# Designs tried in a protein design run: designed miniproteins, single chains, continued (2). Part 10

Each design is a single chain, and the fold is of that chain. pLDDT is the mean over its residues in the fold that is shown.

## One batch from the design tools (miniprotein)

Design m4312
Fold by ESMFold2-Fast:
Structure m4312 (fold): chain A 87 residues (1-87)
Amino acid sequence: SETDLELRLYMAMYYIITGDFDAAKAYLQRMGVSEKQAEEIVEILSELIKNKEYDKIRKLLDELLDALLAGDMKKIEELIKKYKKNI
């Protein structure tokens, strides 16, 4: 459900903020992303948090949620590529 995906995404963020990257990856993988995609998303979000880029975090989370709800794994790949270039 949408609520389940939102909760998993927020829990992933909580674990990134608290430094539990393994738990963050597990929550992302349960939403349907690959292990590699989960690692890359954690790296991107961790760097954005470190740099206090809160507007970019919000935008990325919104775009990730939309892609996950649509089951659009290609869009997730494109988001990862885009954000990795700008960190």
Scores: mean pLDDT 84

Design m4313
Fold by ESMFold2-Fast:
Structure m4313 (fold): chain A 96 residues (1-96)
Amino acid sequence: SMSKRLDTFTKVVLKLMDARYDNSTLKELEDIVNKYKSELSDDELDFLKKIQNYSVQDLADESIDFIRKQHQTPEADINIGVIEVHTAVLLTVKRK
């Protein structure tokens, strides 16, 4: 379903944000995406590979823009909100 796929996409975005915050290697970020390869569309996989070198903020902003363009439903606002809250936690609360 579209909702389940959006939830999986959002989960992968959050994991990539965590990995980027922790300064993980590109290989580790690729491994995160590949774990969910069977649950995501080719467009979602191509997008997630493109953003792996982005900062936490840019990764969040691009992912929110992608969701808004692909999922024009009220449910998408919940996933966008989750990314926004996670970005705030990483960049303001967990700032080291």
Scores: mean pLDDT 83

Design m4314
Fold by ESMFold2-Fast:
Structure m4314 (fold): chain A 73 residues (1-73)
Amino acid sequence: AESLKEKAIEAARAGDFETAANYVKELLKALGYEDMADSYAGLVKRLGEERGPEFAARAVEALYQQIEADKAA
């Protein structure tokens, strides 16, 4: 899961929002959130297209932090 997060962040920073979105889908599936995978992957892609690579990377990081917090609660 953490390895998939790192790959998604790297792809987003490279401006490859399609690859970043695919890694976000795999990350969410691995964490048990398969139903949310398309929605969050789409959000990362849109944020990258609208706000640029660094914002897309931060969105991936924020998503992972929220999921980890939910699992810890």
Scores: mean pLDDT 77

Design m4315
Fold by ESMFold2-Fast:
Structure m4315 (fold): chain A 77 residues (1-77)
Amino acid sequence: MLEEFNITLVKLQNGKEVDKALVEKLLEELESVLEERKDEPEDDSITPGNSLSTLPKSQLEKDYEELKEAYEKVFPE
């Protein structure tokens, strides 16, 4: 999931074609992880893994905002 997120974000930022439904699914997954972790203290620790849940909370918030902004620029409605 983390690798898929990074590839999708880079593609959107570079104006490559990406499935709207895939981007929406990734946004929902990021929002879900952030909601589950909202009561946790900020953690800057980096753990190896392919899951969004392995990212520090601060990085997850940044990644969510970047993906949302890229989505709104590519699919403005």
Scores: mean pLDDT 69

Design m4316
Fold by ESMFold2-Fast:
Structure m4316 (fold): chain A 68 residues (1-68)
Amino acid sequence: SRLERLKQLAEQNRASAEASRRGAEEHRRLSEQGQTGFSGSVALFLEISARTDEWVARRLEEKARELE
């Protein structure tokens, strides 16, 4: 059903956001340890990606709620 698809997509976006947040935390940790790589910039990018996925998940969750 459409309701089940919306719930699945919301869960996928939540999972993606969690992965991005864990990645951001790891890259921030590496940056704080004085790594000379792109870790700070990667952490920022992953944080933005997590926020975007969380926003999409929230919208999908709202639509699923409307269909219940």
Scores: mean pLDDT 82

Design m4317
Fold by ESMFold2-Fast:
Structure m4317 (fold): chain A 108 residues (1-108)
Amino acid sequence: SSAVAKELQELVDKAIEAVKKGDLETAIEYFTKALELVNKVFGKEGAAEFAVQVLARVEATYGDPELVERVRKALLEAAKKLSEEIEKLFKKYVEEYEKNKAKEEAAS
């Protein structure tokens, strides 16, 4: 578990750095490796949920809408490369994440 967590962190960090550099192909490669690892351990739902957690963390850490959108696109392409089911789940979970965020903004 701890070894998997460390490998996932390293893959995600490399993917985000690639996005920052405008290297979308490299970002998609690292995100694909990360999502494949999560899928092997936690299944397709776990992989999609992890992808949304990565997106939420990037938004919270950087507060850069352009970076968030580029990361979202790279994660979507990585999900597509693995399976249509992971892509569909990722889209569904992103929609739920955005609805929850809108509710929090409305409650404030």
Scores: mean pLDDT 85

Design m4318
Fold by ESMFold2-Fast:
Structure m4318 (fold): chain A 92 residues (1-92)
Amino acid sequence: SFTLSDAQIDRVATSTVARFPDFGVRMSAPGDAMRDAIRTIIRNNQSNSSSPQQLADLFAQSLRNSPLTASRIPDAVIQAMADHIRQVIQDA
């Protein structure tokens, strides 16, 4: 099964918030809350993923399936965040 360490999950969350600062602005939430949200989505989906691409796809789907994130975050930004997550995991 595809499994990330807590350190790898933290690195993904931290780099994603740094790369997409407008995510927190659009969600009206501080960076710490955005990092925690990303960590939670990754932890909840990693056991259902066999590759970085599948985890990235499930991350994007989680944001698209939430009315709050789907209404506030453009789909192109959701996709860019997912692509970034895949790249960070592959480069680890």
Scores: mean pLDDT 84

Design m4319
Fold by ESMFold2-Fast:
Structure m4319 (fold): chain A 88 residues (1-88)
Amino acid sequence: LAEEVFERAKAVLREQLPDMPEEVVERIARLVAELAEFAAVEKDEAARLEAEARAILEIGELLAPYVPDPEAFLARARAVAEELLAQA
């Protein structure tokens, strides 16, 4: 599962943000794969939502330098993370 999620995440990132350095693409894809593995074994919904919120914030910071409006992008990532934490 992790390897499949990792390769899929890399493909999506390269398609949507082709100017992103390979090192950053791999780092984000690894975080996505780790989240997927955690979600697959974690039965507590609150714990899964917390993990998703943390992943969104970490991935958001890594993506921010490569999006047209980093400030608006990070604000949106924080809003989504806060909404997930409120559901947890």
Scores: mean pLDDT 79

Design m4320
Fold by ESMFold2-Fast:
Structure m4320 (fold): chain A 68 residues (1-68)
Amino acid sequence: MSEEEKKIMEEAAERANEINKEKGIPVEFSVDENGNIVPKAGAGATGDQVHEAMEIAGKVLKELKEEA
């Protein structure tokens, strides 16, 4: 993965985290050592909320890649 792609992944994780916070979804994203966006479920997170958070992250990542 390129440094540019890693930066896009980090920006996607940050933006997805902001959206999750606004929607009350207790899921936080981070970028692992391989440049993958990894969800961390907070206290009381349901599987449906994790799935919704993953969809949000995917949408944000797609939008950022289209801008790059």
Scores: mean pLDDT 78

Design m4321
Fold by ESMFold2-Fast:
Structure m4321 (fold): chain A 96 residues (1-96)
Amino acid sequence: LLEEARRRAEAGDLEGAVDLLGELLLDPSASVEEKREALRELTRLALESEDIAILERALDILSEADAVAPEELQPEIGAALVAVATRLSVLKREAK
């Protein structure tokens, strides 16, 4: 999933990349380390995109992940939620 998500991002399919990373982050069979890598890549792509739709999708995924995440990842997911929500708020304000 990580390599496929990276390929989609390189091709300009940021929504597809974010969705694949979200699948890995929410996969109960994925290791904590795989989820951490997916979380970091998802957050990076969303913030670098500066795209309202991508940031909203990332926020939805991170909110779902926060509800089911192992304790080890909760601080990183919380930080990602704040970062994505803050960027989304700024972009929505600047859009008018």
Scores: mean pLDDT 81

Design m4322
Fold by ESMFold2-Fast:
Structure m4322 (fold): chain A 70 residues (1-70)
Amino acid sequence: MTAEEILQAARDALERFGKTRAALVLSLMALENPELTKEEIKRIAVEAGLDEKTAEQLADAVYNARKILE
């Protein structure tokens, strides 16, 4: 799945279901796409409509979760 496809899915989730569900959708998609860097995850979250602090915390959480699940 491409970064653009993930961004579109996160935007759609935000519009229809609000920030909490959009953050969950983005987190799950980022975990399933290990090729996405922490910086790309943060960028996608911000562009989807999440605030920068939330986007950074989400990117950190996904990155740390990947390390634990190894």
Scores: mean pLDDT 78

Design m4323
Fold by ESMFold2-Fast:
Structure m4323 (fold): chain A 82 residues (1-82)
Amino acid sequence: MDSDFGYVLDELLAEVRDFRLVGTSFKSNKTSTSVTIRLRSDDGEEAVISGSSDDLKGTATGVLEVYRDGRLVFRRELTRTV
């Protein structure tokens, strides 16, 4: 895993550290990696982290979205050049 991609994912996970893991999906090829992490709080809030790294563009990007009662209540996006 690219260190900048790891940083992006770690920073977003820190926002939802008290949430529990519900599921993950992962795709990689020679030049790119993408991941989706789904988490849920005990209060029924849902969090989705979508991350991607692109070696050809030299970028790592992640988005955290938190939903309560089906409505977006928090969003954070991070981008790093690798």
Scores: mean pLDDT 80

Design m4324
Fold by ESMFold2-Fast:
Structure m4324 (fold): chain A 89 residues (1-89)
Amino acid sequence: SDLAAAARAVAERAARLAEEAGLHDVAQSIRDAIAAGNPVLAARGAVELLGRAAGDPELQRRGVEAVDRSDFATAEELAEEAARRAAER
């Protein structure tokens, strides 16, 4: 479905961003979640993990809420921001 494809794209993008930020354990956790076969849960876990790594509870909350609303465009933007902030720590 388009929803599952969009969720998977967010999770795969988040894993790549985590890897580029040097968050290898986070990237592996996201890849494992993708492999488990629930793309929406994988996307949700990905934005949660990246928000946590960024040390920004508000960014983490907004990312999770975006996935829960199936707003995957916003979830992707928030994942990119979280990875950027995590890389600066």
Scores: mean pLDDT 87

Design m4325
Fold by ESMFold2-Fast:
Structure m4325 (fold): chain A 99 residues (1-99)
Amino acid sequence: SLEEAIEQAKKGDLSALEKLVEIFKNSKDEEEKIKVVKAIAEFYLDAIKNKDEEGMKAAGRALREIEDWAIKNKDEKTLKVLIEEEIKIGLELMKYALG
């Protein structure tokens, strides 16, 4: 299920983002949760490179939903990974905006 959702996300399938968020919320395994965050972040980075504004917005919404969940559940490990991935995304968005 997780590996299938990751492969769908790698192919640019927007529906995979909702599946990944669902897997995250239902997972009791921190490593699995981290894999979800990284898969959505990679989708976002690919969307930036492809100038896919719809993909960027969808991935941003998915990461925000995970962040809101992690704050509510005091999931510090997920929040640390989110911050790290958000920095990478921010740098790529800056390059995108500057040409």
Scores: mean pLDDT 87

Design m4326
Fold by ESMFold2-Fast:
Structure m4326 (fold): chain A 57 residues (1-57)
Amino acid sequence: LEVPKDVTNAYWRALMESLAGVPLSDIQPYVEPFRSYLLAQGVPQKVIDVTLAPLYV
């Protein structure tokens, strides 16, 4: 499960922003907007699926 640095940085930015001051359950509704954001950043769909999977559970 090796992710390119540019993708990893985008993941960390999105994850940290979503986790800032909110509980995980409250973040789940924001996962869909973050998927759109990451797709706009050019993050591959497979990486989004793997990276954001924990936020969907």
Scores: mean pLDDT 60

Design m4327
Fold by ESMFold2-Fast:
Structure m4327 (fold): chain A 87 residues (1-87)
Amino acid sequence: SLADQVEALAGETLGLALELQIAAPVALGILREQLARLVAGELSLEEAIAAMRAAAEAARAEHGAQPMSGEELEALVAELRALVEAV
């Protein structure tokens, strides 16, 4: 379902943000771009996940490590939950 695909992308976003230590606003921007393309039928789920990883790795290379505080992590989780609930 679309809801399952959105939840999968949200989970991947959180995992990539933690693994690659990218800032929450950057991670959310990447998610929103790939989610829009997935919903438009431009990308499969597999292609969207691959595009998110590539964008996250590029962000890490550009900005370096930007580990989230506990408050920033909590805010990211809340925003991701809101996106899943909106589908």
Scores: mean pLDDT 87

Design m4328
Fold by ESMFold2-Fast:
Structure m4328 (fold): chain A 66 residues (1-66)
Amino acid sequence: GELVQRLSDALGEALRLAKDPEERKRIIKEAGDSLQRYNDETDPERQRQLLEEMVEWLERKAEELR
């Protein structure tokens, strides 16, 4: 779906822009933790909210990295 495409694009862009290895590790860890919360959630409405929050966070992170 659209959110999955946006997630893929935002994560790839944030990792491409993060030149510092420690920043890349932080992005990977935060994304992984968010995906774990998404996978552990059993309510479909809450799962959608968690996915949207992850996409928005990664899009903001890419903007911060310039």
Scores: mean pLDDT 82

Design m4329
Fold by ESMFold2-Fast:
Structure m4329 (fold): chain A 92 residues (1-92)
Amino acid sequence: KSLSDDQLQKDITDAFLRISLSVIDITLATARRVADPATLAQVDALSTQSRDLDIQLQQAILDNDKQRAEQLSQQRRQVIDQENALLAQARA
């Protein structure tokens, strides 16, 4: 049992909110209006990866697999950070 539970709980909550609110769909629609095709392809790939990681994180929690949940949470943060960086470029 570690103090990383707070961070894991935040990542889980964020994953559930992203899935339930379809925020990814709205973000992709915005990117498609302003980005070039190469940037759109990268955003679509990263969005797919982040969505898959959201689902895998939920599954790890249902399986009570804390080690996997922590690993997936870290991978998910990296992918989301990359996605947000590309979307910021698309808006410029």
Scores: mean pLDDT 68

Design m4330
Fold by ESMFold2-Fast:
Structure m4330 (fold): chain A 119 residues (1-119)
Amino acid sequence: KEEIAKRLYEIADELESKGYKVAAKAVREVAEYIETGEDKFGGSLLLSRYMDELGEALYLIYQGIATKNEALLEKGIAKASKYPEVLAYLYEFASILARYYGQDDLAARFAALAEQLRA
């Protein structure tokens, strides 16, 4: 739990360093939710998605995994694929979320995709 939140904060810092401040905020709110159990993610990210397509992609990935809605997950991945410079971090984010929700097969698939992009 604590290690998962720590890695999400690191991903948020990387996104912010690359200029994706809205997406970074969204990932930090997911990290805070995992750490504290306080769900502030939906409200803040919903506001942010009007300003940033990558923030919308993260929201759709989160909702798709949390609700097991494959169509939302596919839509989020399609939007994320327009940002190849950060796509590995988005796949890692999806892997971490899938593992948190007990979707181990999905988590392994996203982890493999993130590793392929970093190689």
Scores: mean pLDDT 76

Design m4331
Fold by ESMFold2-Fast:
Structure m4331 (fold): chain A 71 residues (1-71)
Amino acid sequence: SREDVRLAAFRLNKVAEENRDLSPEELRKILDQLIEELGKELDLSPEEVAQLRAVADDMVRQIEADRERER
């Protein structure tokens, strides 16, 4: 459901913020694993999993951009 996707996106954002100091590659691995776990727990459709991956990609890109600006 859309609510499950929103809850999962919130969890992804929290984990991304807690791990901002990791490389983009390591962060992506953590987020990908979390998406896999959430997909199983919430019985998400392939379309909902794709939405979460897009959200995670945007989060990683934003954190990477923020880190480069602070460099």
Scores: mean pLDDT 79

Design m4332
Fold by ESMFold2-Fast:
Structure m4332 (fold): chain A 64 residues (1-64)
Amino acid sequence: MDRLQFYKDSGVSAAQHAIKLAEISGNKDLLDKAKKALDDAKNSTTVDQALDALGNAGKVINSL
């Protein structure tokens, strides 16, 4: 199993969930942060970058 791919996939899933929740809440700032977390997860080239994106998606979810 590729650790980078695992965390990228996890980050994408979390960010997509965060986007859905932010859209339902109507919070534009959280929606923008969730979309950034999705882009950061997709473009991550290191495990640390993928984990940061995953963490940012989680922060959006926890803020809702």
Scores: mean pLDDT 83

Design m4333
Fold by ESMFold2-Fast:
Structure m4333 (fold): chain A 113 residues (1-113)
Amino acid sequence: MSPEEREELERQQTLRVLQAEADSLIDYLRAQAAENPELAPYYERLIERVQELLALSKDADADLLTEATQLVREVQERVEEAAKQSVEQAKEELEELIEELDERIEELRERIA
């Protein structure tokens, strides 16, 4: 196997991990939106960002795909933590998370391009 073939296989494997974890997060966010109608708009906005991250990541190298996977995991942890808060506090935490996600997605986009 050539070094190029090996790198592409590693990249494809990492992309599959990202896709699986992002799909899991999207399913979790949809479930949370159904259970918490007051927070549904925030969860819907997070789903859009996760989908944008997946689309952006299609042509990314393995290192950037690993970083994107870590970002997906961080989003899941922060959403789970926000779910333990009052609705008012959860809105503030989720809005902050969405703003941070927009910045980090833009940074990743510049590094992939």
Scores: mean pLDDT 87

Design m4334
Fold by ESMFold2-Fast:
Structure m4334 (fold): chain A 74 residues (1-74)
Amino acid sequence: MSSKILEAAKKILELGKKRGGYVTADEVAEILQELGFPKEVADKVREELEKRYGGRASAPLAASIVIKIMKKES
């Protein structure tokens, strides 16, 4: 697993702590773009969170989805 994927997961969990344990799809996509992931990859994660969870998920769940999608794209 790349260090950037782990950094994304950590930032998502950190944001969740500030937001009562939840993050939005847009916030997750922004974190991925800030870390230098392609916009297409960030958009796929955002769409998955919107489609299955209405654009808001627990931080651990969002981090798991990011890791799963990033492993397939890597």
Scores: mean pLDDT 79

Design m4335
Fold by ESMFold2-Fast:
Structure m4335 (fold): chain A 93 residues (1-93)
Amino acid sequence: MSRAEQDAVAKETLAEIDKKMTELKRQKEEMNKRLADVEAEAKERSALTPEQAAQGKADLEKANAEYQAEMEKIERDEKVLAEQRVEARFTLL
């Protein structure tokens, strides 16, 4: 493979990695906003009836469990992409 072909492949790989990393960052921001919304709703509901407070707490516990599972997956994927990005950049040198 020529150096020009190697450089072209590495640049294309970097662009794909950057696109995937940007998408994961967007997903993390959406999840953070969703959790914050559920936390705010739970706080408001805690000032209402005991039934509404219990429902808000249940919704928050579920949201926290889903948030933790999804964040662990996204962070794992981000680490893999970050390592691939460093390797691809090193190939251009």
Scores: mean pLDDT 82

Design m4336
Fold by ESMFold2-Fast:
Structure m4336 (fold): chain A 92 residues (1-92)
Amino acid sequence: MMEELKRDYELLLKLAEETLKLLKEKGEEKMAKLVEENVERARELAKQGTKENLLRANMELATNHVALAVLRTIERQEEERRRQEELEELLR
C-alpha cells in the first residue's frame, strides 16, 4: 500500500539521519558525505510522487543502514586487531 511505503520511507529516513549523526561524531567525513548524497537522491525520488519511485527511495535508504552496520563491525575488528598487535609487540 502507498501509506505503508510512506511510513517505511519516514522510518528509513530517520535511521539514515541518526546514522549521519553517528558518522559526524566519529569524524568519518567521507562516509557522512556519502550518506548525505544518498539521502538527497532518496528525497528526489520520493518527491516524484509515484509508487515505484517511493519504493526506489526506500531501497536507497535501506542500503545506508546495511552498509553502516558492516562498517561499524569492520571498525571494531580493526580496533581489536590493533590492540592485540600492541600487546604482542610488548611481549615480543
Scores: mean pLDDT 74

Design m4337
Fold by ESMFold2-Fast:
Structure m4337 (fold): chain A 68 residues (1-68)
Amino acid sequence: MEELEKAYPNMTPEQKEELEAMKKGLELYKEMSEEELEELNEWADKNSNASKKEIVEFIEKKYEELKK
């Protein structure tokens, strides 16, 4: 992920925010149980038309819940 940011020096601020959210998503993925990953997959399947912003918000919310 850090190398990806370096590879795209012309990234917009919005794209950088997405990259930061992806970093949190990967940390979340490593900390999540199999059951929690199944919930994430089911949410993604049901919300296949969700915007990138909605996906990011969902990941961030789950990340906060796991950090408690």
Scores: mean pLDDT 67

Design m4338
Fold by ESMFold2-Fast:
Structure m4338 (fold): chain A 101 residues (1-101)
Amino acid sequence: DEEKKRLEEEGERKYEEGLEKLREGARLAREGDMEGARAKIREAKRLFDEASELYYKTGTKEGRLKGVEYGARAGLAAMILSLSPKMSPEELGRALEALVK
């Protein structure tokens, strides 16, 4: 069970890093750096995917629920990334700020 706790702690760290990347992306978008914002969204998605995988590795019901939750967050980041070429800096900034809530 110490191993499960370690996986959960690593998963939470990666999730928090992903949220920080989204905050950086929102700031860059508002500054008009759309390519910088997209790079941060890609980093956040990767971190959320890694967090999801770590929670699934716990083999617990709670870990599966967190895996789904963080995987869904990765999916939302991917959707925003896909739509980002059609968005203004203000729209992208607002979308990323909403995803961090």
Scores: mean pLDDT 90

Design m4339
Fold by ESMFold2-Fast:
Structure m4339 (fold): chain A 75 residues (1-75)
Amino acid sequence: NLTKEEKLKLLKQTVEEVAKELNLTQDQIDDVLGLISYEYSLGSLTVYAEDLQRAAGLSQDKAQILAEKLNKANE
């Protein structure tokens, strides 16, 4: 029963936590956070690995891990 704003905050916190494990650069983290904020503004709650690769330049493996963690946090 999280509000839209609370879910977005949780997703951003999840990005910060997973980014530490994946050794993402600050630029990659900023790009991921921008993508999430943009997608969420459009009413999309699902994050795709392909979008993370395109928007933030993540490798396939890192994008897949981050997408899975974000989608789990969003459900």
Scores: mean pLDDT 78

Design m4340
Fold by ESMFold2-Fast:
Structure m4340 (fold): chain A 85 residues (1-85)
Amino acid sequence: MKKVEELVEEMEREADSLEDEEEREKALAVVEAFRRAAEEALAAGASEEKALAIGEVAAIAEGAKLLGKYNKEMEAKMREKVEAA
């Protein structure tokens, strides 16, 4: 399984590939929420798998907070990568 850093880089790249500027900005905000939560968990001594799960919860919360959701394909891709951990 990919480490948090590798997964974040992939999610950021995929978000950056979105053609719609509004969707891309929202997707990047969700990825940033994931990254912050996962890195905080790792700093606290959590395993990579646990950090990924914590990041997923933070990403879902940020997406809901933003209300205007990013592309559904991007959401599915991010969720797939986190669940695969």
Scores: mean pLDDT 71

Design m4341
Fold by ESMFold2-Fast:
Structure m4341 (fold): chain A 93 residues (1-93)
Amino acid sequence: SENEKVINEAIKLLEEAESKVSSPELKEFLQSLKDWLKENQNTKSAEELLSETIGQLTYFLERLKEKGASQNDLEVVEELIERLEEILKELLS
């Protein structure tokens, strides 16, 4: 389905981000988001799933900034959010 395709693209982006970050806490968080998407892909809309994922990543990014996370980890999460927002925008158009 189109929704399954969109969610699978989001999961791939999360996997790419996980491979590029150094923080174990951030890797664990990204893995938890992937697991949540997989568990909910047939019970929630792709729009809802992407919106919730973007919200959680945005919240976590602010926590990372407060903790003085590496510039690389911050940039990877910021790029991930931007890419997910573009997918959501295309889905809504």
Scores: mean pLDDT 88

Design m4342
Fold by ESMFold2-Fast:
Structure m4342 (fold): chain A 78 residues (1-78)
Amino acid sequence: SMESEREATILRFRLIAIEVEVDYVVKNKSLSDEQKQSILQQLLNEVQELLEKLKKYDPSAVKKVDKLIQQIKDEIKK
């Protein structure tokens, strides 16, 4: 439906924003390791909430989100 397509679009924009923030944080040499871990943990929580919504509105995006979750977890673990 148009309503579901609009919701899926909003969730995709949120996913892009999180991807950009993760890349920015990882590459930012001015942030301490502790600051990076704190921000990445917050982004991990946000992407996990987004995953549950994407399972309902855009199941095709789930694999992409799973890869992002794994990337964030790997960066936190170092």
Scores: mean pLDDT 86

Design m4343
Fold by ESMFold2-Fast:
Structure m4343 (fold): chain A 89 residues (1-89)
Amino acid sequence: DYEEKAKRILEEEKALKELLPLVIEKLKAGYSEEQVREELRVSKEVADKLRKIGDEIDELIARAKKISAETGVDVLEALLKLMKEEIEK
């Protein structure tokens, strides 16, 4: 029961940690959140893991933009914080 859940969480954390650099790289390269989302759809397994934790990549990017507008923090920094919170779940 809990052993199987722990294994799934660790596998999801690994996938999210692998996604984080990719998302940051694409945004720095000038890709929009829609383009990043479409590219991640090609990696179905990774995209499914993000969806299972309750947030999609486009929603995380949108939330990061909102935080940036409200606080003056860089969008990439705000996105990094949101992604870290999802990994820590």
Scores: mean pLDDT 58

Design m4344
Fold by ESMFold2-Fast:
Structure m4344 (fold): chain A 91 residues (1-91)
Amino acid sequence: MKEKALKALEQAKEEARQAAAQGLLSPEAAERIVKVLEEAKKKVEEAKNKEEIEEILRETLLEVYRIIAEDFAAQGREEAAAEARAAIAKA
């Protein structure tokens, strides 16, 4: 379970970087997302069971969604927020 969770978090980091490279996400928002994902990786490493890992991943996903929504709201881009949510759902 840990290996699969860590791989998913790494893929999410790459997707955030790609979104920033495409101009869909600000560099500041991408940095915040990467930090959240790195903290989640540390929590996953310390997790003792599958239920803890699942909870960490859920909380991490919600926090990432919040950062994206805040960034796009600040830019006035409701449409871009929908695209970012779709991209993350594929991870």
Scores: mean pLDDT 76

Design m4345
Fold by ESMFold2-Fast:
Structure m4345 (fold): chain A 87 residues (1-87)
Amino acid sequence: MPAELVALYEEVLAKLSPREAEILREAWALAEQLVAQGVDADALRAEVMAHVRELVEADPSLSEEQKLRVLIAVQELLDELVRALRA
């Protein structure tokens, strides 16, 4: 992973609640695994986003605002990752 993207990930984690941070860590671990497997950028984005949506929808402890916050955080990190992979 690029150092700039790792720094962004750490900054985002610091702003999230413990449960939101846990979901973001799972998304990050999955993204790292898919990058290592050579999965294309579009398939990687779709798979990570589908997994995160499933996690947030299955969690009754998360408010709608918390669900939106973690989805936006994952989407922003994936946009930067995909941009780096396509460069």
Scores: mean pLDDT 84

